# Designed miniproteins, single chains: the designs that were tried, part 50

Each design is a single chain, and the fold is of that chain. pLDDT is the mean over its residues in the fold that is shown.

## One batch from the design tools (miniprotein)

Design m1732
Fold by ESMFold2-Fast:
Structure m1732 (fold): chain A 90 residues (1-90)
Amino acid sequence: SSAAQQAQADLEATIEEGADYLTSYSKDTLPPELQEQARQMARDYAIDTAEGIKKGEVVPRTEKEKEYEKKIEKTGAEAKKVIAEAKAAQ
């Protein structure tokens, strides 16, 4: 029971750390509305990865991680453009 409790705590910490890491890429690049959405997406991705590890499956984590990071970066670049246009309209 103590070992199971420790493993659960470790998984939860990994999920939160992964979500925080992915969200840090969007913090200065996305509008607040998209920041909350990005955090939820990052959490879902981290949960998926943790479940794969728990099952003992070789998850192609590096490939998925790179694709997700690229997706956040692309969304951030698009958001920067929208923010710049909104500021220019003021």
Scores: mean pLDDT 59

Design m1733
Fold by ESMFold2-Fast:
Structure m1733 (fold): chain A 116 residues (1-116)
Amino acid sequence: AEELAQKLVELMKDPSKLEEAVKLFERIISFLPLPEVIRTIIEADKLDGDALVKIVEYLLDKDPLSPFTIALIEILVYLSKTHPEEVPKLKEFLEKRGLDKVKISPEAQALLDAAL
């Protein structure tokens, strides 16, 4: 989790590597267990929340209606409500986008509660 968060942040030091960072983040969400995904997001926000926000914004804008994007929004909204001090930059971003009002399904909330 920590090494993946570091790699995401390091890629974002180079503006030309945004697409590479986005692809790595997509792989993290798609292939890692939910607890590792959550830890990676928290650690990335702590290391460079502005870089994490750029990656997230790119993904949300690329395919906003996909099931993947909806699931990602639920994870981010959950973290911003339950652990706002751990993800302050993501929380600000979600509030700015009006995504803080998204309802988390009971099933998603149970999985996220178990993952922490």
Scores: mean pLDDT 78

Design m1734
Fold by ESMFold2-Fast:
Structure m1734 (fold): chain A 81 residues (1-81)
Amino acid sequence: SAEEAARTLALVRAQQDREVAEAAANLPAMKQEAADLRAKGLASSPEEGAKLLAKAKELEELARINEEAVSRAEAERAAAA
């Protein structure tokens, strides 16, 4: 039925909204952790520093992906009025 289909769609949208909200909420902490790892990497020995900088880069990339997803969702919400 149309009502059953609408309810299923609402549940999918609610799950997507929760995922976007969680990504947005976690972004500041992820960015701070990446910055802390980068600072530690730069202050460490070359061998230890390389490992920390690699981890910082991975977290920076994950934060970038999440930030793009959040920005896209916010733009879509704004466009929908």
Scores: mean pLDDT 85

Design m1735
Fold by ESMFold2-Fast:
Structure m1735 (fold): chain A 76 residues (1-76)
Amino acid sequence: GPDPAEEAIEERVKEIGEKLGLPEEYQEELLKAVREKDSELALRIFAAHKLKLPLETELPEDVIRKAALEVIEEYS
């Protein structure tokens, strides 16, 4: 059956996504990133949303991490 900890993180990601006003497609990609433990993709999604840039925008890793952490901190 589903892991309660993974269910909790998925629900939390959905809650944050809804509070941020993430499009449904971005929320789906974020859930995939969490399930696959692809932290790079998750950070890119948050950073793109925070900076109001397309998801495919190529950004330096430090910029991605900083913007994504600000989003997570603001809505956590």
Scores: mean pLDDT 72

Design m1736
Fold by ESMFold2-Fast:
Structure m1736 (fold): chain A 61 residues (1-61)
Amino acid sequence: DPKKQQMIKDVMDKYGLSQKTSQQIVDVSIGWSKSLGFDSNSPMVGKLVDFFGYTESTYRK
């Protein structure tokens, strides 16, 4: 999914996270969004990605 690949890149660029960590954040965000009844392309996915990306970048030490 090209949209998913772009979200991974955006997380890497914005939060300075590795590709693997960024992929996990995107996958978790999509899975959570779908569990709430939203589509994988919903704005909800972007909000969850930002939340998890910020959290991961803050607690990485």
Scores: mean pLDDT 77

Design m1737
Fold by ESMFold2-Fast:
Structure m1737 (fold): chain A 101 residues (1-101)
Amino acid sequence: MTLLQLLLEALKKYGRLDLPSLNVRLEYDPETGKITLTLADGTVGITKGGNDKEIHFEFDDGKEYTLVEIGDKLALYEGTKIEKPLAEVSREELERIIAEQ
């Protein structure tokens, strides 16, 4: 199972995941199928699109963030350019977070 598949299945099951290493919270809305990304400062972005390896979030001010699977890590980027991650979470850490639910 890919990291994004693991994350999505957990979000569908639990509705919410806090990812301390990414300094974010993710929430799943079963009515819309959308995911909400909440940053440490409390600002909120909602899913705009993605594919099997990445999810794009758009914020009210027009800023975008991307969650992308690179190797065995899930990385958070500002914008859509995958050049320098803000933060990363490993498979081991994600599996541990899910087990704590």
Scores: mean pLDDT 80

Design m1738
Fold by ESMFold2-Fast:
Structure m1738 (fold): chain A 75 residues (1-75)
Amino acid sequence: MEEVIEELRRLIAEAEKLKKESKNPDIQSRADFLIEQLEKVIEAVKAGKLTVEQARDILESFRKELERLKKEIEK
């Protein structure tokens, strides 16, 4: 459990860094959305509403979204 929560927190930190580095309001808004969703996943895991496996699947999906945002900044 703790490992997946740590990974979720690391992804939040990456999204926060992306938001801080970007001057594009659309990218900032999308990063904020990712942060909010990741925080909700952490709380759901802590509350027992999501299993570790479900949280890992969500984590992988959000990693892909964050990678798309990073690519949009590079273009």
Scores: mean pLDDT 80

Design m1739
Fold by ESMFold2-Fast:
Structure m1739 (fold): chain A 99 residues (1-99)
Amino acid sequence: SRAALEEAIRREFLRAFRELVEERLAAGDPRPREDLEEVARRLAEEFAGLSPEEFREMAREAEELGYHELAELFRRIADGDISAVPALAELLRRIMLEN
């Protein structure tokens, strides 16, 4: 269960963050592709390594910033809900692109 959740986070977040790299480059981000791809990979690994308590903390921070959908998805992941992973990855990609 936990190993399956970690693998799902790693896979789906890397997919979403790679899409974000393409969108940033298309928007004129001056950083080299290799640097952006390294950041994407490291972010996916960082999220995959987060504890349930760390996800709950991120949920609280998201709620305080008014990101209610993001907060709910972080809470679902903290509770072990693998089905929330693709939605969370996609929402984070959109938020990071727009902010």
Scores: mean pLDDT 86

Design m1740
Fold by ESMFold2-Fast:
Formats: C-alpha cells, structure tokens, sequence
Structure m1740 (fold): chain A 66 residues (1-66)
C-alpha cells in the first residue's frame, strides 16, 4: 500500500538521521519516533508482515546506535 511505503520511507530516513547524528539525545528521539511508526504500522496494516518485519529491523538498527 502507499501508506506502508510512505511509513517505510520515513523510517529509513529516521535511521539515516540517527546514524548521522552525534548527539545521544537526538539518537534516542529518533528511536522513539521509529517505535511510534512501528506501533502505527501494526495497528493500521497488521496483515502486511513484510513491512512490519522491515520496520522491526529498522527499529533494532536504530536501538543499536544508543
């Protein structure tokens, strides 16, 4: 769906911002935003297992940065 694609694009951008950031607080904020997007995806399109799995991977990548 277009909504799922937009959420993935936002999530990938947030991970890139977290990787580029040198501020620990900014990294924590990006992780929180990614967790919010994952929760939204699970609520809005729970049947889209591929998108949810990709978002979980992106959340895990960002969490590894803090």
Amino acid sequence: SEEAERILELAERLVAEAQASTDPLDKQIYVALLEMLLALAKRSFPEDEETIKRLEELVDQARALV
Scores: mean pLDDT 86

Design m1741
Fold by ESMFold2-Fast:
Parts: sequence; structure tokens; C-alpha cells
Structure m1741 (fold): chain A 85 residues (1-85)
Amino acid sequence: MEEERKEREREQRARVLLGRGAGLLVVGEETGDEELRRLGEEYLAEARRLGVSEEEIEATLAAIREALAAERASLEPTPIEVLRR
């Protein structure tokens, strides 16, 4: 039970680091912010140390890039700019 708890904590931490790292890396790529890219790479490196595979990292990056592209496409043609007033 204690080993399963430690594995769960590691898995949760790995998922948080994967999500944050991938998000920061993708945003850094889109904005050209080298600091965000570096921070994202650090989080992904820690996720790798916790057992996240390169396939999971690539899949997560691809999913975030697709989600960001879809959000950008939906925001640019929408009257959401009216809400910023």
C-alpha cells in the first residue's frame, strides 16, 4: 500500500510536470520567448526522470499545439474582442 501511494504520487507529479512543461514549451515556441521554452524543457526533463516516455511527451506536445491552434482559430474570427472593452 505504501509503495502504491509513492507510485501514485510520482505519477501525479510526472503528469503535472508534463502538462506544465509542454504548455510552457508550446507557448514559448508560439511567442518566441526563450525563457518559457527553457522552463518548459526543464519541466519535461523532470517528467522524463519520473518515467514519462518520449512518446508521451511528443503526444502531449502535439495535443497542446492542436488545442492552441484550434483556440486561436476560434478566437481570431469571433466577436470575443468586444468582450475586452
Scores: mean pLDDT 74

Design m1742
Fold by ESMFold2-Fast:
Structure m1742 (fold): chain A 85 residues (1-85)
Amino acid sequence: MEVEITITIDGKEYKVTVPASATAEEIAEKLKEETGVTLSDEVLLLIERFGRAALEYNLTGTFTMEAEVTVDGETHKATLTVTAL
């Protein structure tokens, strides 16, 4: 089971897929390497918990929220969409 993370900043989409078992640290590393985007620890932990719940209950689903993200050292407001596949 995988989790797809889509971050939309000013109409541009950045997309990363991680295992549903991925930790906040693993999610942070992959986002940084593939997109250059950094999320807060609180948002990363929320994604970790969502992935675990999806894996444990064999659920599919999507949640969307607004989050503050950092790109090139600057803070932006972004739409975060997280989908369990």
Scores: mean pLDDT 85

Design m1743
Fold by ESMFold2-Fast:
Structure m1743 (fold): chain A 79 residues (1-79)
Amino acid sequence: LSPEEQAEIARLRAEFGEHAQAALDAAVAARDYEGLERIIELAGEAMKRMDEAIRAGDVAGFREIVEEAKRRIDEIVAE
């Protein structure tokens, strides 16, 4: 990966972490323990897929995984 691609991956990973943490905090505040469990599971699976994309050098796939995971987390929070 180029230095620019590595910087993008680091930024997107940090943004995803912040997004997931905010969703977890919201679920706890709402006492939505079902949503909390679903967010934890989804975030874990997303992080595994992100690591696989990084190992493959698939920056485009990494971006898609981050966007999809954030969208799915937002859907859980909206329920």
Scores: mean pLDDT 85

Design m1744
Fold by ESMFold2-Fast:
Structure m1744 (fold): chain A 74 residues (1-74)
Amino acid sequence: MLEEAFELLVRLIEAAYAGDRAAYQEALARLEELYAKMSPEEQERLARALAVGMAALDAGASPEEVVAAVKAAL
């Protein structure tokens, strides 16, 4: 579950940096479906990973740095 969520987060980050709106929306929709099926513990970990990723993005991090930050938070 969390491994699949990480793969979707990587896809989401890559799509965002590439400006690929279709890939971004697809990854987001799949992540939302996955989130709804997660345990509260997995939801908390994913939420934390998202917060860390957003903070890295806001700080001007590269896609690789954002992915590394998300992975470390999961």
Scores: mean pLDDT 81

Design m1745
Fold by ESMFold2-Fast:
Structure m1745 (fold): chain A 67 residues (1-67)
Amino acid sequence: NLEEVKKYAEGVKALVPSAKPYFDKLIELAEKSDEEETKKITEDMKGVYDFAKSVAAQAAALAAARA
């Protein structure tokens, strides 16, 4: 689903701004891809986003401990 690719890409770009050119290109590729390719891109993007969320959760726990 193209909308999910864009959503995950924006989430990762917010956490890793240096990745913006890569994800802009990936969104363009997903728009040109067929439905099956877009599903694979969505799955890969979800994995990257889940990893980024895990790192953010660890950072939040560390910040809470600093209080």
Scores: mean pLDDT 74

Design m1746
Fold by ESMFold2-Fast:
Formats: C-alpha cells, structure tokens, sequence
Structure m1746 (fold): chain A 88 residues (1-88)
C-alpha cells in the first residue's frame, strides 16, 4: 500500500522522518489561517510552542485543532516536507 511504502521510506530516511510532525502541524496551521480561524501571527506562535514542547502538546485544547488535524492528507504532508527541506 502507499502507507507501507511511505513507512519504509521514512524508516530508511531519519531526516525525512523528523520532518513528518512539523509538516503535519504546518499543514494544519496553514489551513486554519486560510479559513480565518487563526491569524498568521498566531500560527507562528503555535509553531514556536510546538518547537518548545518538542511537539508533545498544543498551545490550545485539542478540540480547537481537531477539524483541521483530521483533514490532513499524505499529499499535504509530502508537500510540506519539501517546503521545510528548502528552509532547513
């Protein structure tokens, strides 16, 4: 399956694997900014909080993010990984 192929790729590429969680958060926050749920400045604060907590928690209750978190696709994650690679 596509998921199995992705898992194998991530297991063989620790750098790419390390970008999965930041990519998922970036996609979620980007969609929230697009829809006017948070400002761009708030999205930056959310990313900073994620870095400070090593991605273990969120700045707001989980229910605030849930509609956007559940709508993250593998394609969204892959596109965000490629963008993060350019910034790192």
Amino acid sequence: SLIEKLIEELLNNPFKASLVWPSAYLVMLGKMVRDGVISEEEAIEEMQYMIETNGLTTRRPASFYEPYALNITLEDIQKAIELLKKLL
Scores: mean pLDDT 70

Design m1747
Fold by ESMFold2-Fast:
Structure m1747 (fold): chain A 74 residues (1-74)
Amino acid sequence: EFTEEQKERLREARTAFGDALNAKDRAGAEEAIARIEEISPEAGRAAREAYEAALAKDLEAAQKAIAEMGEAAN
């Protein structure tokens, strides 16, 4: 399906994406997703979905913590 160069670039982009997620580096994550999409639109879509899910989980956790603090204050 892919050339050896495309596979290598895709591997590098996936590594950069994982590193950016661990560092919570939004700009780095979006750049890595763009590189993945250039090589494989399907893999890029999956990476974007994973990133959006991670952000949604962080937001939900923050909202839950705020609600629990409100309950504890009462």
Scores: mean pLDDT 73

Design m1748
Fold by ESMFold2-Fast:
Structure m1748 (fold): chain A 85 residues (1-85)
Amino acid sequence: SLRKRRLVRDFILEFQKNYLSSKETDDEKRIKKAIEEALKNIVDRYKPSKEDLEFLKKVAEIIYEGYLKKKSFQEVMKEIDELLK
């Protein structure tokens, strides 16, 4: 749905904002904190359904694994786009 795509977009934007502004020096902790802060922000603002929240958690897993493996942003976005098809 269009709402689902917007939630994912806003989640990714919050993740990037938190990740890039983070002073955390440990790479895994930096990724995890940025994801947790982004997820909390989206939940607090949008109050997503259980289905949408489960979907956001799948998106979060793709971001976590991709960034930890040092995949490019473009590669991570392609994986998320496949999930949205």
Scores: mean pLDDT 84

Design m1749
Fold by ESMFold2-Fast:
Structure m1749 (fold): chain A 86 residues (1-86)
Amino acid sequence: MVSEGKYLIAKIILLLAEEPLTASEIAERVGASKSAVNKALKRLEDSGVVKRDKKTSKYSLDVSEEEKKRYVEIAKLILEAYEEEK
């Protein structure tokens, strides 16, 4: 359960690396509640990793192309670690 937050954040980063999405679209694609997604997005926004467009309500990665690649690699490692847990 503690790892659920990291797993959710990793999935959000991978989705936003492909396209800007609303919290509702992210919740549908990752199979999580809107509340859990909003909490994860708030943490990422507070950390400067994502930004919300006020007109579309879509979130996007607010990082350089180099940082985006790094975050995607870290997210993939988190997903792999989740699958390896006993």
Scores: mean pLDDT 78

Design m1750
Fold by ESMFold2-Fast:
Structure m1750 (fold): chain A 137 residues (1-137)
Amino acid sequence: MKKELEELIEEARRLVQEARNLLNEAKQVNAPQKIIDQASLVLHASLSALQILDNIYRRDFQSAVDVADESIDYLQLLKKKHPELAEQIDALIAGFQAIRDNLKNRDVEGAIEGVRRLLEFNRQQLEQIRQQLEQHK
């Protein structure tokens, strides 16, 4: 369990770095605001996922729930400001809700699997953003 969780934490750290690099590249090439906002959304979601994994690793399940709840609240507010991102935001909210519910039910393996699925969704979003960014270079 600890080794598998450590490997997933390292995957999350790599995804955070990739999302940060893509956001910086999008800003540097003066990409359309929607692309910048999408890259920022993936970075935020990936950072929240990493924080959840770090708290699970420390067996601080309450702090992991709190991070998921704060992420859901942030995403709900963001959706009101950026309705053009509603589909991506709704998918992230559903992911964090599933992680939160598994943690509340003491299903730690289900919560870790939820984070793995969220990271895969974020990776797919990064690839879509990269493709869109290449069209605007």
Scores: mean pLDDT 89

Design m1751
Fold by ESMFold2-Fast:
Structure m1751 (fold): chain A 87 residues (1-87)
Amino acid sequence: DEAKKAFEAFVEALRKLDADAAYEAFEKLKELATSTPPNLEAQVELGKAVTLLTLASGRAVLSDEEAKEALRNLTPEGVEAALKAVK
């Protein structure tokens, strides 16, 4: 399952504070979520990734620019808090 694997890769990158790997996984989720025909599973996993970024960065992630900024400014404390809040 590509969407779940991409989400798991995203979570692993967050744990390692690897912004580049996290962004690659996030982009993969976006590609899957915007595919034709629509991939509902990828849309759900992308929503989870956005929620994790919002919690980890402490701010709303509503755009690609906000997501990039959140990933570049990750802290160990923010990531730990987000991962505890989201399974």
Scores: mean pLDDT 77

Design m1752
Fold by ESMFold2-Fast:
Structure m1752 (fold): chain A 76 residues (1-76)
Amino acid sequence: MAKILTREEALKVLPPGTTIATTRGEDAKEVIPKLPKGGALEIISGKLTNEIVKLADEAGIPYIIVHEDVEVTAEL
């Protein structure tokens, strides 16, 4: 299950050299398949949905970083 992190938490827990892909929530579906396993997805706007969390888990993305203004509709 992907860990949902604030930007502050991500700075403390992400391994050095982790590939981070930055996206809006609406674009996450297109970005996730392009991200390597063990990477991080950073959502800067829009929504973090259950669908995005599921797609990240299926793609082997262990970290999702959310900005404060992102609407989190996913249940954790």
Scores: mean pLDDT 81

Design m1753
Fold by ESMFold2-Fast:
Structure m1753 (fold): chain A 67 residues (1-67)
Amino acid sequence: MLRERAERLREELRRFREDFEKYMRDIGLGKLFVPTPVPMSELMKMAEAELARMEAEARALEEEAER
């Protein structure tokens, strides 16, 4: 169902955003030291691109479900 798919995607997006923001905030505050094989700038670019894609997809599903 389109509405159920949109709700699931919104929940995944919310969870991803919340976890990622918490993670980045803790690193920025020096509360967490995370050595990573992927540069932080690359992780941020990938996260922003994925969030934008998920947001667009959820919006399209929501609009379609209202029709």
Scores: mean pLDDT 70

Design m1754
Fold by ESMFold2-Fast:
Structure m1754 (fold): chain A 90 residues (1-90)
Amino acid sequence: MLTVEEIKAFMEKLVEEAGKATSIDELVDIVRKAMEELRAREPELTDKDIEQLIKTAKSLFEKGYPAKKVAENVATAMGVRLLRIRRRRA
């Protein structure tokens, strides 16, 4: 089970890494890699959840949002999903 501190650490790491992306492809690769790493520790995170987050990231980046703002949105959505999974186990 992921702790609240571990969830916060994953969110911060994603914002730091994805916020430095210079292209949509780089942003998507960083997000995908982070989600795959997270899924190894949280198997309740589904492929559909990952696909939705990637689709959201692409949409925001295509609309001209800076990579850092896109990363913050994706990290927040991920954190909310992880906290919901944790709450179901509590």
Scores: mean pLDDT 77

Design m1755
Fold by ESMFold2-Fast:
Structure m1755 (fold): chain A 68 residues (1-68)
Amino acid sequence: SMEEIEKFLEKAEELKKLASMTPQQMIAFLERERELILADPSVSEEEKEKYLKQIDAAIEYFKKLEAE
């Protein structure tokens, strides 16, 4: 849902600030997380779809931030 995406984005922004990451570094981190989730047999297909939507939204957010 949109609320879950917004909550994920808030957590991603907090992580970026706490770890002093650049938007480029945050994108690389999120791309790796995406690969790990896709490869994880313990995550259901429904949960994978949900997590991938959140991660993809966060990647696009940080790409826009980098472009400025």
Scores: mean pLDDT 81

Design m1756
Fold by ESMFold2-Fast:
Structure m1756 (fold): chain A 59 residues (1-59)
Amino acid sequence: KVSLAEIVGELDPRFAGRAAQLEALDPRVRDLSAADLAGVLGIPLPTAERVVARLRAQE
């Protein structure tokens, strides 16, 4: 199972640490919409959409 930090790190490594911290605190962060994920990580919506698409592909 690929971590949220690995996916975010591939797209923008500046946010990989924050993604790892958030997933460690609440694994349900993986189930957020692209818009909500963009808000909590502080990343652009198109980047969050790519993250969500990769997470869905692993289901």
Scores: mean pLDDT 79

Design m1757
Fold by ESMFold2-Fast:
Parts: structure tokens; sequence; C-alpha cells
Structure m1757 (fold): chain A 62 residues (1-62)
């Protein structure tokens, strides 16, 4: 699909999976998650990864 904006927002829900994974790894904040961890554990486009990382700065207590 060519729905970049909507998919970036919707797929930011994968951010929740990333936050859970980070917590299980002993990280205390969502913002501590790295692009490399997102890349290793999710199959999203680079644009969605950028959106996920940006959102993690605003929702550190997910």
Amino acid sequence: SFEITDEEVQDSLLLAQGAIMATQLGLTRYSDITRAQIEANSDVSDARKDAILALSKEVPEL
C-alpha cells in the first residue's frame, strides 16, 4: 500500500510490542529502545520505524 501516514500511525501499535520486549530485557523506559532492536524484532518500513522512534520519545511509560 501507498498509505504512508495511516500505516505509520497504525503500525506504531507495534511500539507496544517493542516496549514489552524492552521491559523484559531490563530496560525501564520505552525511549531506551533502539532502532536496531525494532529492526531485529519487527518487519516494518523505514518510515514506520522513524514514526515508532519518534513516538517512543513521547510515550516513555508504555
Scores: mean pLDDT 56

Design m1758
Fold by ESMFold2-Fast:
Parts: C-alpha cells; sequence; structure tokens
Structure m1758 (fold): chain A 71 residues (1-71)
C-alpha cells in the first residue's frame, strides 16, 4: 500500500466538496481551497488510482477526475 496527492482545478465559485472517491481500496480525502481541490489517497495499492470528486458551485454540481500515482 502507498499514498499519493493530486491537485485538481475547480471553478472559483466552488463552495463545498460533495463527494470524493477512488477507483481502488484505500482512504480518499479532499480539501477545497478557492479554485484548488487537493485530493490525498492513502492505504491504496501501488499504481494508478482514478480519483473522482463532485464539488458544489453556484451553477450546480461539477464532477472532476484525475489519476493519482500511488507509490
Amino acid sequence: TGSATVTLRVPDTATEVVSVTGSKPGTVTATLEGDRLTVTVSGAPVGPVTVTAVVRTEDGEVTVESTADVR
């Protein structure tokens, strides 16, 4: 098992993180700071993990996705 951190760009109108999930077992957490979403994956199998986050904006919910390379 290992960990990885990725930063995703979100609209600057984003107000909260509705959900964050990973494609593999492990703990996934997210912190929203302005237009940046920092997602941390821990206790996951080494290799690529697709992280999917849903954030709430003033225009509705937006889904953002990226790959975290767990080491």
Scores: mean pLDDT 81

Design m1759
Fold by ESMFold2-Fast:
Structure m1759 (fold): chain A 70 residues (1-70)
Amino acid sequence: MEAERQRKIERLEKVAEEAGIDISDLSDEEKVERMEVVSAIADALRQIGDEIDAAIKAGKLDAPLTQTKL
């Protein structure tokens, strides 16, 4: 459990460092919470990307996928 928490803190710190954002004033708990939110958003965007990639590989891209009536 603690190892996963530490990995999330390290990931957030690395991303913040690359972006030039100072997060040293955040608690470890706040860093974990922020990384979890970022991860959830990234997972949602990745899922959409994976579905598009799967459609391209399956040869379905020639159909207008945006015109599905629900």
Scores: mean pLDDT 69

Design m1760
Fold by ESMFold2-Fast:
Structure m1760 (fold): chain A 83 residues (1-83)
Amino acid sequence: DEFEITALSAINGIRGAIRLLEAGDVEGAIRTLEAVAKGLEKIPEAKEAAELVRRAIEAAKAGDVETAIELAREAIKKLEELL
């Protein structure tokens, strides 16, 4: 299922972005999250997860790494609920 493949890819991408945020690579994390958000925005069922990823990007851009990680983890949770 193309939806399942996209959701699993998104979860892996978000997990990678969280690791980058924890390592201090905020720019790398933002690039990864932007790619994930673009993919999820094509899927109506993933709208809530896409919005959480966009909020994580804005928090990261504002230097609020803690909030960015929390929002990214919530996005993973929402995607796992859809699988």
Scores: mean pLDDT 87

Design m1761
Fold by ESMFold2-Fast:
Structure m1761 (fold): chain A 85 residues (1-85)
Amino acid sequence: ASEEEATEFADLLKKFFENLSTISEETAKKIGEILNKLIEEVPIAGEVILKLMEEEPVSIEELLAILEKNKELAEELIKLLKKAL
C-alpha cells in the first residue's frame, strides 16, 4: 500500500464519522459491519479507527499496517465510503 492510499483511507473514514447524520442507516450499517470485521482481523485497526473518530492524529505507519494486513477488506471499505460520500 502507498502513503497516498493510507491518507485517502484516513480522510474517507474521518468524513464518514463527520457525516453520519446525513448517511443512510442502511449504508452506515454496511460500513460498520466491514469496520467491525477489519477490527477483528487487524488488532491495531480498532485503536486507529477510534483515533480517527476522536479527530486525534494517527501515524502513516499504523494506516499502512492496516491496509497491508487486509488489503481486500480495506479496498472494499474505501469503495463503499466513496459511494456513501
Scores: mean pLDDT 78

Design m1762
Fold by ESMFold2-Fast:
Structure m1762 (fold): chain A 70 residues (1-70)
Amino acid sequence: STMTLAAMYLHYQEEIAEAQKKLADPSVTEAERERLEKEINEKQSVIDTILAIDEEGVLQAAERLKKERA
C-alpha cells in the first residue's frame, strides 16, 4: 500500500540522516566512513525503488504521516 511505502521511505530517510550525522564526526575512522557511505548508498537505492513505484503518492502520504507524528 502507498502508506506502507511512505512509512518505509520515512524510515530509510531517517536512517540515512543518522548515517550522514555520523560521517560528520571528525573522529570517525576511514573504515567506518566506508561502511557508512555504503549504508547510505544501499538505503538510497531502496528509496529510489520506492519512489519509482509512486513518487507523488508516497510523498503525499509521507507528509501526512509526519503531521500525524507531530
Scores: mean pLDDT 85

Design m1763
Fold by ESMFold2-Fast:
Structure m1763 (fold): chain A 65 residues (1-65)
Amino acid sequence: SAQQQALKQQKLQLESERGLLQMKAWVLKTLHPDKKKGEEEAEELEKRIEEIDRKIEKINQQLQS
């Protein structure tokens, strides 16, 4: 259905954003000259990843119905 195609497209966009944030968090933890600052900034990105994961789960539930 058109609704299922829209949900699949939204999921792909969220998965792409999640992957970019995960990579940024890794860079901050690994390469930041101030370890404490890098960890704090990575923690903020990890919270955003959790919000994206919740959105993906809601879409998955809608696609299963």
Scores: mean pLDDT 86

Design m1764
Fold by ESMFold2-Fast:
Structure m1764 (fold): chain A 81 residues (1-81)
Amino acid sequence: SREDILAELEAIRAEIERLREEALRNGDDVLAQKLARALESLERIIAELRANPDTPLDELRLYLQLARHELAELRAELEAA
């Protein structure tokens, strides 16, 4: 459902925030900045999706797939550091 997708996007946002805190603890300022930009972008998308209840469910699913992909890449970068 729409609410389930929005909840999963919020969970991804929270996970990226956690990765950012870890990058800062590791002294990886470059990765921390990249994570901060990803957070800003995702927060903007979530806000826009919440403001537009008419957004098609297929479009919400696409945003979710893109967010999952970005999270996986960011997590891999942190693990490689």
Scores: mean pLDDT 86

Design m1765
Fold by ESMFold2-Fast:
Structure m1765 (fold): chain A 98 residues (1-98)
Amino acid sequence: MRRERIREAVEKALRVYELGERGADAAEQEEGRRLVEWMRENLDPQTIRDIQMVLNYLLAKERGAPEEEIKEAEEAIKDVEEEIKEIVEEAFRERKEK
């Protein structure tokens, strides 16, 4: 199902973010590249962009980004499908509980 692929892509995107935050070494950079390639092969480009935009908004809020940055990210996701927003928010919340 499309929902399952979106959920898997969100989990992979969160892993890429985690690797970036830690200053990934060569092996971790290769892992990140493979995760991005999987997303490109399994989802259409618009869905990937929508997932990334919603994730960026949630991450900006979590890190306490400037209000203008948060508002800009919120505006960018206004037209994103509700299903995508729900899946990203669920995965993001579950990550915080682990």
Scores: mean pLDDT 77

Design m1766
Fold by ESMFold2-Fast:
Structure m1766 (fold): chain A 56 residues (1-56)
Amino acid sequence: MKYRLTKEVVLDIGGKVVLKPGDIIEVLPDGSGIAKGIILPRSVTLAIIHEAAEEI
């Protein structure tokens, strides 16, 4: 599944990662996500798609 970010999200996951409106997250079958070549944990992915993204 693919989701489009609707607002800016700043993550601290071993380094500062900034996701901007219009960025795409692909949700994998295990619930983890990929954005800008970075693998996001399930909990982070779920929080983003619930609060800061729309399904496309």
Scores: mean pLDDT 80

